Designed miniproteins, single chains, continued (3). Designs and how they scored, part 8

Each design is a single chain, and the fold is of that chain. pLDDT is the mean over its residues in the fold that is shown.

## One batch from the design tools (miniprotein)

Design m8248
Fold by ESMFold2-Fast:
Structure m8248 (fold): chain A 108 residues (1-108)
Amino acid sequence: KIEELREKAEEHVAEAEKHVEEMAKLAPEYKAELQALMAAFRAAVEAGDVEAAEAEQRKLEATANKAVAALAKEDAGKGIKAAEHQQEARKHLEEAIEALREARELEE
């Protein structure tokens, strides 16, 4: 059951990475920061560090908000697509954190 929860968290990280990558393609000026924050989130999940994962999610959300706002000023269509990817990434990041919390409770 703990291994199943860790596997579930990894699946959600992989889905979030796909959406963050699509945002990075739309906003190349934010690509390096988005990729670094996504890598930090993955590292926190792999370490089972819920608090670190939550902190990296907050940083990702802040950077994604800036990317969406910048895109919306230049191209409303790109802004909408980036916002959709941000929403999907957020759902998967939250599911990964929830799976980590459940795994931690079972280890206690």
Scores: mean pLDDT 87

Design m8249
Fold by ESMFold2-Fast:
Structure m8249 (fold): chain A 68 residues (1-68)
Amino acid sequence: FSEEEIGKALDEAGVMLALGFSEEEVIARLQSRGFSREEAELIVRLAKETLAGKISGKEALERLLKEL
């Protein structure tokens, strides 16, 4: 995946979670974009940590670029 694709996936996951979509709905959306379940679960985890203020969006993206 490109950095742009990962960044958009992280942003979409964060927005969907903030709007009250379930984690499974977000995972299904990310899988429709071509992410594996494991990759989608990682994106959701980092999006949740960003929403909780535990990490910045930049830090979440950097971690995803290292792991994906």
Scores: mean pLDDT 85

Design m8250
Fold by ESMFold2-Fast:
Structure m8250 (fold): chain A 106 residues (1-106)
Amino acid sequence: SKFEERLAEIKEKTIKELQEAVSAGDLEGAKRVVERFVALAHMELHMMIADGEPFEEIEEYAELILAHTEEIVRHLGELDPEAGELAQRAKELFQEHLELLLNEVK
């Protein structure tokens, strides 16, 4: 779907920008890159809901967001273990938010 394709493009940009920020020693920039990915993914999910997409497609998209977030967190942890631990905590809060959102939509 167009949402899946856009999410994949956002992920590719995020990984590239994350690598560039860490290579420059800019861990604050790396954090901002991850936060931007989460915000954009959340916006895309809300656009699917507003478009009236079937619940099953919304759920699959949320699972895809979580899978991409897990990969981004792993990459950050490989570059900086301390930053990876903080990103893991942010991911857990994001997972809780998505679970609540999905329960409201079904």
Scores: mean pLDDT 77

Design m8251
Fold by ESMFold2-Fast:
Structure m8251 (fold): chain A 72 residues (1-72)
Amino acid sequence: GRAIEEELARLFAQLPPEQQQAFLEVLQQAAEQRLSVAEIRERVLAWMERNQAPEALIEAVRRYFEALEKAL
């Protein structure tokens, strides 16, 4: 939903520019490989955990992907 997307955008904007760029690159690579929503979720969450992303952002991303998977 829109509220989840707005919350993700807010949390993403709080990341350092270098981490924002790296996150977008991970998403782009996943899209180029034509991964499923579940595969993109696993890759994104693994990247965030390796890069010590804030727990609140990891939780928000997890909820966003769960909502997308339920909509499919």
Scores: mean pLDDT 71

Design m8252
Fold by ESMFold2-Fast:
Structure m8252 (fold): chain A 69 residues (1-69)
Amino acid sequence: SYEEAVKLAHILMSELPSLTPAQQASLKQAVLEILRAASEKDLSRSEIEAILRQAGLSPALVEKLLSKF
């Protein structure tokens, strides 16, 4: 649901201080895309992972971030 996407966005954004400036920019872009896509349909975990990877985050970082959700 969109509400669950908003909760995920809050969790992801709480990790910003532990990231490099380049990773912060990538994460912010990915969060905006997740919220945009979630406004149209429910997103699967694999779709969320794809958005994070497409924004330039490494597979290891994506796994770490999503482990908190």
Scores: mean pLDDT 84

Design m8253
Fold by ESMFold2-Fast:
Structure m8253 (fold): chain A 60 residues (1-60)
Amino acid sequence: SAMSKEKAEELLELYLKAQESGVGLDESLAPELEKKWESMSEEEKEEVLKKLRELIAKRA
């Protein structure tokens, strides 16, 4: 769904920001990622993970 792609892109952006900063997910941005994740339905979570993996694989 369109929502799943949008959420995957948001999560990817947060992930890339954490990597860029060298902070790591467990310091500042991990709680934000967790919050976003918990707000989604189970089906959306599966679709978002699929899209996120595709985006990460495409990037590097």
Scores: mean pLDDT 63

Design m8254
Fold by ESMFold2-Fast:
Structure m8254 (fold): chain A 88 residues (1-88)
Amino acid sequence: SEKKELVREALLAVLRAILEGEREEAREVLERVAEKTGEKDIVERGERIVAEAEKVLDDPEVRELLERAREALEAGKSFAELAAELEA
């Protein structure tokens, strides 16, 4: 569904901003998602998530979980498969 794809794009953009520092690219993706959904707060919420995650990136456990989430989303895995990966 379009909604699932937009959520996937938004989450992947946020994870790439956190892990790879691609904050400008993430903002552009979030702006497109906001336009398509009509949810103006998506950009602000995404930027807030990036800022908060940056504070805990020095924790190796947190970084590993975020890297696994990014890899799963990049591989086209479903949200159920992503949840299973993070539980392992």
Scores: mean pLDDT 78

Design m8255
Fold by ESMFold2-Fast:
Structure m8255 (fold): chain A 60 residues (1-60)
Amino acid sequence: MKTVEELFREAGLERPPRFGETGPEAQRLADYVGAKGAKSGVFTPELAKAIAERLEKERE
């Protein structure tokens, strides 16, 4: 299972979205996790949920 940092870098993000930065970058990461998970077969639903929860916590 890939780390959150690796997913951010693969999505083209140099760092995790900061608190309050939920716009296009956060959506791009979520879309990337979904799309790449389907292609690679490595990303599991559990990983996708973990990333979504992480982004939600960063929101607040």
Scores: mean pLDDT 52

Design m8256
Fold by ESMFold2-Fast:
Structure m8256 (fold): chain A 89 residues (1-89)
Amino acid sequence: SMMSKKFRELIEASLNPAKRTPEQAEQLEKIKNYILEELKKLGVSQAELDELKSKPLQTLLAEYTLEAIRKGKDANLPGLMEKILKELG
C-alpha cells in the first residue's frame, strides 16, 4: 500500500542520513517527537526519553512496542505510523 511504502521509506531515511531529503529529515523529527510524547503517556521517564531523542526511529518504535505490551496495550506499529502520517500530512 502507499502507507506501507511511505513507512518503509522513512525507516530507510532514518537508517541512512546521507540519502535523506530535507523533507524526510523534517518528517522524521516530527514523527520521533510524536512517538516520544506517546512514550511519555505510557510512563517512560524523562531520563529515558532524553536518551531516546538521539536514537533512530526504529529504536523509538521498538521501545514503544515494549512499553505498550507492558501496559497491556496494542502495539500496532503500522496503525500508529498511519495515524502519525495522517496527522502530520
Scores: mean pLDDT 77

Design m8257
Fold by ESMFold2-Fast:
Structure m8257 (fold): chain A 61 residues (1-61)
Amino acid sequence: SAERAIAALEKARPALLNDPRLTEEQARDILIGMLRMIRAILLLEGEDPSLAEEALAREEA
């Protein structure tokens, strides 16, 4: 489900942001890319993309 996918990504977010092999910009780009993929899948499945769109808005701010 969208809720589970986004919750899993948010749980993993601190580990991604604290990875010394990644810059802050690279970590953010990965997060945004994953959220865009979740949004695209939801739209393809005819499901509500709102949770993914809200998460994207937070990362782009």
Scores: mean pLDDT 80

Design m8258
Fold by ESMFold2-Fast:
Structure m8258 (fold): chain A 58 residues (1-58)
Amino acid sequence: GEEEKDAAGKKISERARSLKLTDDQAAEISEAAVLAEQEKGPKAALEAALKKLDELSK
């Protein structure tokens, strides 16, 4: 739901900031989320952002 979307978005943002990702890496997470949202909606966007964040944190 909307609350889950908001909570997940904040969690992703906080993790990206705590990992001190570059602006380019943050942009990749954002673009993956936007693309997935346009394709399959907000739930897919959050999933794509989390996967991209995990990849970039390695």
Scores: mean pLDDT 72

Design m8259
Fold by ESMFold2-Fast:
Structure m8259 (fold): chain A 96 residues (1-96)
Amino acid sequence: MSEEAKEYEEKGKELLKQGKYVEALKYYNKALALDPKNVEAHVNLLLAQVYIGSENDPSKLDEVAAELLPVRLAALAKKHPEIVPEFEALFKKEYA
């Protein structure tokens, strides 16, 4: 990963911890523009999208994740099929 991509990823993580999910998405998208195969950035981007879709309601997290995960997997399988197994494993670990 370039230093710039790493900086964007770290800023995204800080924003995610602060509940600033829309801003976190912007930084993860910037990190992925520089390092498109970064599995951790793809997982954290999906997590931010799940939190946005749940509208701060924990009871909706599983429903939103069930909707968004297949869409993300289809997108990754199309552009970067080699990282899909690592992405699924890491998402299950981070979401659980």
Scores: mean pLDDT 82

Design m8260
Fold by ESMFold2-Fast:
Structure m8260 (fold): chain A 73 residues (1-73)
Amino acid sequence: SMEEAKKLVEEGDKLAEEGSDHYRQGDYKKAADDYDKASEKYQKAADLTGDKELKERAENLKKISDELRKKAS
């Protein structure tokens, strides 16, 4: 549904912003957790809409999350 996809994008945007805040603070684990959650929201929205930009955004955030987890280890 369009309303469901919109809500997921809004939730993803908020989580991505929280992730960026944690990243600037050097909290790589919290940043990775937030980016991972944002990726999941964008992926669900992409699945509902077929939006390739949302899919790419989800994939990019997942890659960033994985790299940050390596730094946090």
Scores: mean pLDDT 88

Design m8261
Fold by ESMFold2-Fast:
Structure m8261 (fold): chain A 91 residues (1-91)
Amino acid sequence: MSPLEIQAQNLIAQGDALAAQGLALLNSSRAQTVASLRQAIDYYRQAADLYDLMADMYDALGDTKRAAVYRQQSQAARDRAAALEALLAEL
């Protein structure tokens, strides 16, 4: 596994943990929920950027199949961020 792939997976895991923490605090602390969800959004966006970088690298190597997988992972990370942004807008 490449260092970039490990970093992207770690960012997703950190985002997931912060999203769970923020949601657990939803009824007790709006400020802590907002802070945790914003941090989760930032981690998901960073992961998406790393997946896009890996996709571009594999496209340059002619491995379009692997590039497509990383573009799909990038989109999934951006979709997670968008879902939290929608929730954050209601807080």
Scores: mean pLDDT 89

Design m8262
Fold by ESMFold2-Fast:
Structure m8262 (fold): chain A 77 residues (1-77)
Amino acid sequence: SDEEVKELVEEVKELKKRLKESIENRDFEKMYEIGKEIDKKIEQISESGNEEAIKETKKITEEILKALKEAVEELRK
């Protein structure tokens, strides 16, 4: 249902915050576990066909990629 999909999107947003923290802390085990959980939830959202939720997950993925890029650039300094 749309309500369950909205809940999944909010869960992904919270996991994104935790993923960013694990990146800053260089906790590779946590990054991997949180990444797997995000991937699973995004797959479920995609399967729902909810267009707004799918758009939101694309934005979240872009934010995660940006955070990873910034972390990699900081490591090169």
Scores: mean pLDDT 83

Design m8263
Fold by ESMFold2-Fast:
Structure m8263 (fold): chain A 96 residues (1-96)
Amino acid sequence: MVVDDAIVVNVVFEGEDLTPEGARELAQRIEELVAKIPGAKLLAVAIVGNRIHVSVVTDTEQRARELIEALRDLARKLGWRATAEPLSPAPTPQEF
């Protein structure tokens, strides 16, 4: 069956004092945060230099927005900057 409601959220985190330890702590907190949001599933967390790239799939745009706000709040509390890509509906999937 074809599903047209999935939304992928991409967020990049940057910090002034990015250390491998701080990056790992933020990655763990991101995983915990996503686990608390029903209908959100963590796809990937990639640590690249002084940035953390996070991808999450959500079942609605409302949950995607709630996730982005929660991630931005988490970043602010830990002294990080979070930038979210614009939300768009996933393209209609091909038949499996």
Scores: mean pLDDT 73

Design m8264
Fold by ESMFold2-Fast:
Structure m8264 (fold): chain A 83 residues (1-83)
Amino acid sequence: KDKELEELAKKGEEYAERVKKNPDDGVAKAKMILYQIKGNELLGAPEEAVEIAKKGAKEGIESGDVEKAEEGLKKGRELALKL
């Protein structure tokens, strides 16, 4: 899992750098959120919370609408706190 976490962090940093160069790249922003969710999954976040967050991130990537990814992450985090 350590190597997987490092690879996810590296991918997240790559997309963060893309967002710095192109702040309107909603797909890159949504992918950053997806890698954050995947990191939380590897760290033992509840499956139900991860599933909701991933759904939002996927919708954000498909539409380029980062708000969908952000809402998914928020709902997942709120659910994890209730579990």
Scores: mean pLDDT 78

Design m8265
Fold by ESMFold2-Fast:
Formats: sequence, structure tokens, C-alpha cells
Structure m8265 (fold): chain A 103 residues (1-103)
Amino acid sequence: DRKQERLKQMQAELPKREELREQLEKLLEQYENTNDLEKQKEIIKEAMRLILKTFARMSDEQVDELFAKEPLDDESFQKYLDYIKETLETLNTFIKKLKELLS
């Protein structure tokens, strides 16, 4: 039954999405609580790594290659921060919908 297969896939995805949301929320809290630019850059890189691994299905090696080709400058720093915040909002919407479907 294709409906049962979809339900099992949604049940497997929910905890992964909730874990990613929790990790991103913790990283954003660490970002807001630090005044060290180098620590802020490392937090942004770690958040982007988690997002790219989850949604783009990239390996750690592929993420490292991306950061080597596109180093974090001041302009891309703000762009990545905005993208992380937008991703967190999208995750909150998806988790809500998945919980409603599984109820």
C-alpha cells in the first residue's frame, strides 16, 4: 500500500527534521551570545554544513570543497545567516504539517 509506505517515510523524517531544528536553534543562540567574529563564522559554517547535508544530501567533503571555493566574506556572511533563519522557519512549517498528518 503506497499510503502505508508514505506514512512510514514521514514517520522516519519527523525525528530527523526535529533534530535539525534543535541543532540550528542552539547554533543561532550561540551566535547571538558571542561577540567574537571568528566564532560567529564557525557557527555559520556549522549551521550551513547541517543544512547542506540534510537538504542537498552533500557529504562533509563536498561541503568543505564548497567553503574552499566560496570563502565567507562579510557579504556572504549575512547571506548565509539569512538563509539559516529562513531554513529554520521552513523546518518549523514542515514539522507542524508532518505532526498534523501523523495525528
Scores: mean pLDDT 79

Design m8266
Fold by ESMFold2-Fast:
Structure m8266 (fold): chain A 94 residues (1-94)
Amino acid sequence: SEVEKKIEELVKEIRELATQLPADDRARMLEVIDGLEEAIKNKDYDKVIEKATELARLAIETGKRSTDPAVREAAQRIANIASEIRQLILDYKK
């Protein structure tokens, strides 16, 4: 579906942004991203919302712990995209 394709594009963007994060934070975030992609493949939209919410939380926490402006910016962008994914699924379920 078009919503699944849009979310796949957004997940690709999040993966690229995650490369800018510290190794430990990146590893934890990639596990959540993998779970998000699995939920999309299974059309488990409730799990997509759950994983997107977890991803946004992890991104915000990563940004708050960093003094590096590039890490803070990447983390904020990941949080924003995760929120967009959540909203796309909520709108799709209407």
Scores: mean pLDDT 87

Design m8267
Fold by ESMFold2-Fast:
Structure m8267 (fold): chain A 86 residues (1-86)
Amino acid sequence: DAAETLERAEREAREAVERVEEEAKRAGTAPEEVKEGARKAREAVIRAAEAALAEGKVSEETARRAIQTAEEAEREIERRAEELEK
């Protein structure tokens, strides 16, 4: 269950990149709001990964992968938001 939650969060992090690109091009979402949302999503994935790892429900490799995916998603969202600012 915790491992399934972590896997779901990892997928949601990747989906966030697509949603941000779509939003930036169409709706003109404020860059600060986009970056803040990305930061909160990353923090949530990291917390879930650390909790699952501490409980022994996932491997270290699985936890690191989820954290890396979330960090990459945040960086991509920040990059897209910066393009919106220019």
Scores: mean pLDDT 70

Design m8268
Fold by ESMFold2-Fast:
Structure m8268 (fold): chain A 102 residues (1-102)
Amino acid sequence: MEEIRKILNEIRSLLTPEQQAELDELEKVIDEEAKTSDADFFYTLGKKLYELAKQVKDPEKKLFLYARAILYFQRAAEIDPSRYDEALKLAKEIYEEVKKLK
């Protein structure tokens, strides 16, 4: 239960305090956006952030983009459970990349 949240929390623990605060504020913004946006919107944003993260060479910026991507995937899966398996697969892929960054 809540495997995507567990992965997000693991990655969050590796962020700077400033990045953690920014991620927490982003989560609040996403909670408000979820009232008017569909799962496809959040899923598409997550995928775009994941692709952007792959291109970023700075480890701290890359890690923060990975965390943001997972946050969007988690929200998409919460709105549309049919997306859960795909979102979880992408979150696990990101977590494996994060383990290589330390």
Scores: mean pLDDT 81

Design m8269
Fold by ESMFold2-Fast:
Structure m8269 (fold): chain A 65 residues (1-65)
Amino acid sequence: TPEIERLEEKVREFRRERQELEEQYNKLSESKDPKDQRQAAITGFRMISLDVEIYVLEEKIKKLK
C-alpha cells in the first residue's frame, strides 16, 4: 500500500543517516583527543536514537501488513 511504501522509504532514509553517523563515530573513537571522544559519545547517542526510530517504524509496518 502507499502508506507502507512511505514508511519503508523513511526507514531507508534513517538507515542511510545511521550509516553516515557510524562512519563518523568510528573515525572519532580512534582519536586520543578528548574533544573527539566527546563528539564520539554524542554521535553514539544519535545512533541509538535512530535505532529506536527505525524500530518504531518497522513495528508500524508490521501492523499494517
Scores: mean pLDDT 87

Design m8270
Fold by ESMFold2-Fast:
Structure m8270 (fold): chain A 100 residues (1-100)
Amino acid sequence: SLLERIRELEERLRAEVEPKIEEAKKEYEKLPEEVKKKIAEIKAELSARLAELTAAGDEVAAYRALAEAYEELAKLTGGALGEIYRALAEAYRQIAALLE
C-alpha cells in the first residue's frame, strides 16, 4: 500500500539520520554566521511556501518544495549535516513521486 511504502521510506531515513545527528549538531554550531543566516532564510521561505501549498491542498507540490529546500541546504553544508539534508531531500522527492 501507499502508507506501507511511506513507512518504509521513514524507517530508512531514520536509520540513515540517527547515527549522524550528534555530529551534524556540532557541525551546525561551527558554521559561519553567513551560512547560518542563509539556512534560516531558506527555512523561512520554505515555511511560508508550505503554508500556502497546504492551504491549497497541494501535497505533491508541498513535498517537492521540501525536497528542493533540503537540496539547497545540503549544497550550503557538508559532512554529516549535509548528508542528513540530502537524505531528507531524497525522501521528500520519493514521497512526492508516490503521491502522483
Scores: mean pLDDT 87

Design m8271
Fold by ESMFold2-Fast:
Structure m8271 (fold): chain A 56 residues (1-56)
Amino acid sequence: SSVETANLLADAQRELGYEEMEKLSKEYMEWTKQVSDDQAFEELQRRIAELKKEKE
């Protein structure tokens, strides 16, 4: 849902910063044009997890 996506991006901004969140938001919008919302949400979660691992 839009609320769940907004919360996920807000959490990403807190942990990864504004610039990474903006990039993720733009990528998410592109994915939603090609795949289902559920698939786009799963891909967004995967990308956030990978970026968090790089920061650790």
Scores: mean pLDDT 80

Design m8272
Fold by ESMFold2-Fast:
Structure m8272 (fold): chain A 88 residues (1-88)
Amino acid sequence: MEKERKELEEIEKRYSILELAEQAGLSSSRVRRLLSEVDEDELARIGQAVENGEKIEGKPLSAEERAELEELRRKVEERREELRREAE
């Protein structure tokens, strides 16, 4: 149980960063930095820009980053459903 929850937390964190990067138009170098060392204050600022419909750098995600985002989205949805059923 704890191991599965920790794995989900790691996947969700990576997914959230890539999702924000797609919506905010972050460069690959900035995405890599955020994935290696999560700055919660920077993520909050990026989230605000996304809510305002603003682009920070106006860069599209690479094909590799988009593929990873789609794979992470699927994994997050699958594991959230599993944990939700377990928690009931």
Scores: mean pLDDT 74

Design m8273
Fold by ESMFold2-Fast:
Structure m8273 (fold): chain A 73 residues (1-73)
Amino acid sequence: SMKQQVLDEFYQRVTELIREASERAAAAPDAEAAREVMRELEEGIKKLKDEAISQGVPESDVDKAIQRAIDEV
């Protein structure tokens, strides 16, 4: 279904954002730079979450996908 496709694409994008942010934070020159990376990650996930919900994915499914992505990276 289109909703399942949106959820699958959301999961892939969130997983990649978390992976990239983890690598960037680990390579950050100081704690402030690492915090900025994590702030950008939070904003990126929120934007993708809002887009998925606007396309008809239930918020509970989006939240489960976020938790799964965190657990898998």
Scores: mean pLDDT 87

Design m8274
Fold by ESMFold2-Fast:
Structure m8274 (fold): chain A 74 residues (1-74)
Amino acid sequence: MSAEEAKKKLEEALALVVQQAAALKVTASQLPQLEAQIRKLADELAEKLGLSKSTADKLAEAAVAQVRAVVAAQ
């Protein structure tokens, strides 16, 4: 697997979590737990895919920002 393919798989997995949060209408009170889950998923999947912790952190931060935006729009 190329690094580009690995990064795309991680981005797709995190995008699915953001979509699920929107579909489930996650509330502000649920954000801390969801943010922890997103970061854990990014770290675990990045390790399995051979991606750097820096890449995992950047993608997790982007996903967390998207989930915060979804909650703020409610």
Scores: mean pLDDT 81

Design m8275
Fold by ESMFold2-Fast:
Structure m8275 (fold): chain A 86 residues (1-86)
Amino acid sequence: MIEEAIEENVELARELFGEEAAPLFREAAELASRALELKAAGKREEAIELFERAGELVAEALRVGGRDELAEEARRESEALVEKLR
């Protein structure tokens, strides 16, 4: 269930990165979920845009949580996902 997966990820993010990071992780998870739906519908360009936005939000959440090194890693992971959508 998408909602359940989002809630679990948000709770984990709150525990690891703090209360202020949690809403950014929630927004990122919702965008990633939407991107997967667009990919399944054959709208790869739109899916790529949402995956990029989700990755930026994860990086911002990690910065807000004081984990700048992980934020850089999250940005690289987002770029790798975009490459795979070719």
Scores: mean pLDDT 77

Design m8276
Fold by ESMFold2-Fast:
Structure m8276 (fold): chain A 100 residues (1-100)
Amino acid sequence: MSPVQITIQSLEQSYQDIQGASVNQIFSIVQQTIGIINQQGYQAQKDGDTVSQQSNQRASGIISSGMNQGQRLDRQGNNGQARQVVQDSIRRAIDSVRQS
């Protein structure tokens, strides 16, 4: 399975796992997913697969940005907005990888 396919599967699994999860559980799930995406990006780099490397870098950037914004919103007491921002970032990351 390509690094891109592993990243897509991990993002889709995370999107499912966060349904009904608490905001703190969402942050934990997403942090693990970022780790998987970064590992797949390194694997793509080792394999000389520039397309998969760039796709994984974009996905990592999108979800990391969403995570940081979500954590900031949660600290401000905006738990609903924190959840929404993280969920939207996972969707955008999936779409970004699928466009590659």
Scores: mean pLDDT 85

Design m8277
Fold by ESMFold2-Fast:
Structure m8277 (fold): chain A 81 residues (1-81)
Amino acid sequence: MSRAELRAELHRLLEGHPELAALLEEYERILVQKYLDGEITPEEAEARSLELLERVHALLLAGDWAGARALVEEEIARLRE
């Protein structure tokens, strides 16, 4: 699945969960800012984004909404280090 296809699928799944959607947007915002600041390469940014979206998608398909939220919050904290 492409990153764009995965984002579209997640947008549909997150329609009833605006808090998790906002956390994913915050993660992407921080990741883009790190790329713009020269802290990571565009290839690293794309790879990290895709990996997180795939992991979140798998958790949501399993019905693990709490695990998906915790994962995104943990990865945001790691980006802020």
Scores: mean pLDDT 82

Design m8278
Fold by ESMFold2-Fast:
Structure m8278 (fold): chain A 71 residues (1-71)
Amino acid sequence: MLSPRERAIEIARRMGIPAAIAYEGVKTGIPPLELLANPELLSPEAKHYLLTGSLEGLSPEVQAIARAAGE
């Protein structure tokens, strides 16, 4: 069984989206494309990452997921 981290990395690679957004989708149950279309549904940190591409401000767990996904 894939962990939430492994599922997020798989979704990010398959869909070509940021791993932090894929991880929030796995945690919330909201489709990642819906989170991308409605950034107000994201945490402030994930929204900042989506707008700037900076891993700064993300939790260490989410930063590790983004790095594992090649970001």
Scores: mean pLDDT 76

Design m8279
Fold by ESMFold2-Fast:
Formats: structure tokens, C-alpha cells, sequence
Structure m8279 (fold): chain A 90 residues (1-90)
């Protein structure tokens, strides 16, 4: 499939940038907190960028800011739960 076309990559990145520009301060704070926790789990810069783009993709599918915030909070809670479980095993 032509999904490896440079133009399709640019369009994907542009949509991510547009999503980021529309985000509230609360949404930005939640995304930053999620990425911070993923970095603490050992995610490299490529993995963090992929995670950021995936969060933006999922948020772009949600019609309201409230639903986008709920999605981000669920992701944050899941990551915090995984970190807690890892700390309990060590």
C-alpha cells in the first residue's frame, strides 16, 4: 500500500500537529505526564514519539474535549498501574 509515501507521512504529521494545536492545557498536561511515565519505564525517543502520535490519533476520533480528557486519564491510570505492579515485583 502507498501508506509509506512521504506525502501520506506529512499528512499524518500535519493532523497530529493540528490535534496538538487544538488541545487544552489540561489535555497537554495529561499527554506530557503520560510521556514522562513512559520515559521512566525505559521508552526511547522513537517510542515516545510513536506514543504521542497514537494519543493524538485516538483523541482526533473523539468528538468532545471531555471524552478526549477521559481517554487520556484512562491511559495515564493504566501506565501508573503498570509502574506500581513493576515496583511491587522488585
Amino acid sequence: MGITDEKEVEEFLKKAEETEAKMSEEQKKLVEEILKLLRELGADEAALEAARLELYREMSLLPSEEEQIEYLRKVLEEIKKEIKELKEKE
Scores: mean pLDDT 75

Design m8280
Fold by ESMFold2-Fast:
Structure m8280 (fold): chain A 62 residues (1-62)
Amino acid sequence: SAIETAKQEALSNVAQLKDPADKELALQKLIVASKAEQENNPDAALQAYQEAEDVAKKALAA
């Protein structure tokens, strides 16, 4: 699914982060995504996983 793909991409990129501030920001996005999944809100979960991926990818490209 789109959510599962976004989750895997987010987790993979977040795992590569070195900076504590970037890790904390990405982790907050992952927590939001996880809560949205628990509440069966797929749109919110997808958005939060994509935000976590974007944060991680931007940090890794710096």
Scores: mean pLDDT 83

Design m8281
Fold by ESMFold2-Fast:
Structure m8281 (fold): chain A 72 residues (1-72)
Amino acid sequence: SSKKKKIEELKKKGKEHLKKAREAIAKGDRQTAAKHVAEVYKIADELEKLGDKKTADELKKEADKLAAEVEG
């Protein structure tokens, strides 16, 4: 279904943004890291609305950890 395809796309995008946020943190690029963390939260909210609460919660937890690293 189109809904399942959208969920799959959002899961892939969420993981890519987490990866890019981690890479940016490792390089000391806090601004780029913050942008990718913000995109993860956005994607998690969309996944929750589509009914994939488990993946949304997992992405939010990882984003929270990275947000703390960016702020520290």
Scores: mean pLDDT 88

Design m8282
Fold by ESMFold2-Fast:
Order: structure tokens, then C-alpha cells, then sequence
Structure m8282 (fold): chain A 89 residues (1-89)
């Protein structure tokens, strides 16, 4: 069910936040890279809040997975992929 899928994703959200904090610490980022990583951080916060909906959160996660800035951060990409899988399960 949708609530169970969100509960599974909520367990992954803190791990995504940790990877984003590490990526932000690792040196000079472009403004575009910072913006995309901030969008990923907002997604993790929205998942923890279970808002607005599973479908909207999944759409946001899939859009972020497609961003080149996320693909360059191996840890961030892995965590976004795991969130997508949890939201689909």
C-alpha cells in the first residue's frame, strides 16, 4: 500500500541526507550543482513528512535521478535510486 511504501522510503531519507551533506562538503560546486543537491535535500525532507503524495514524491525522485549533477555524485545517485525502489515497492 502507499503508506507502507512511504514508510520504507522514510527509512532511506536520512541516508540520502547524509550523502548530500558529504557531497556539499567535498569542495567547489557550481550554482547549478548546489541547486540540484538542494532539490534532492527537499525531496528527502518531503519523504520524511510523507507529503504531498507517494506519486508526486516518486515523480520528483525520478526527475532528480535523470539530472547530470546527481549522476556525478555516486553516493547521492545510489540513495535516490533506493528511494525510487522503496516508493515503487
Amino acid sequence: STPEQLERAQKEAPLLLKELEEALKKGELSEEEKKVLEEAKKLAEEIEAASPSREALLEKAEALQGQEEVKRGAGVLLRVKLLIERLKE
Scores: mean pLDDT 73

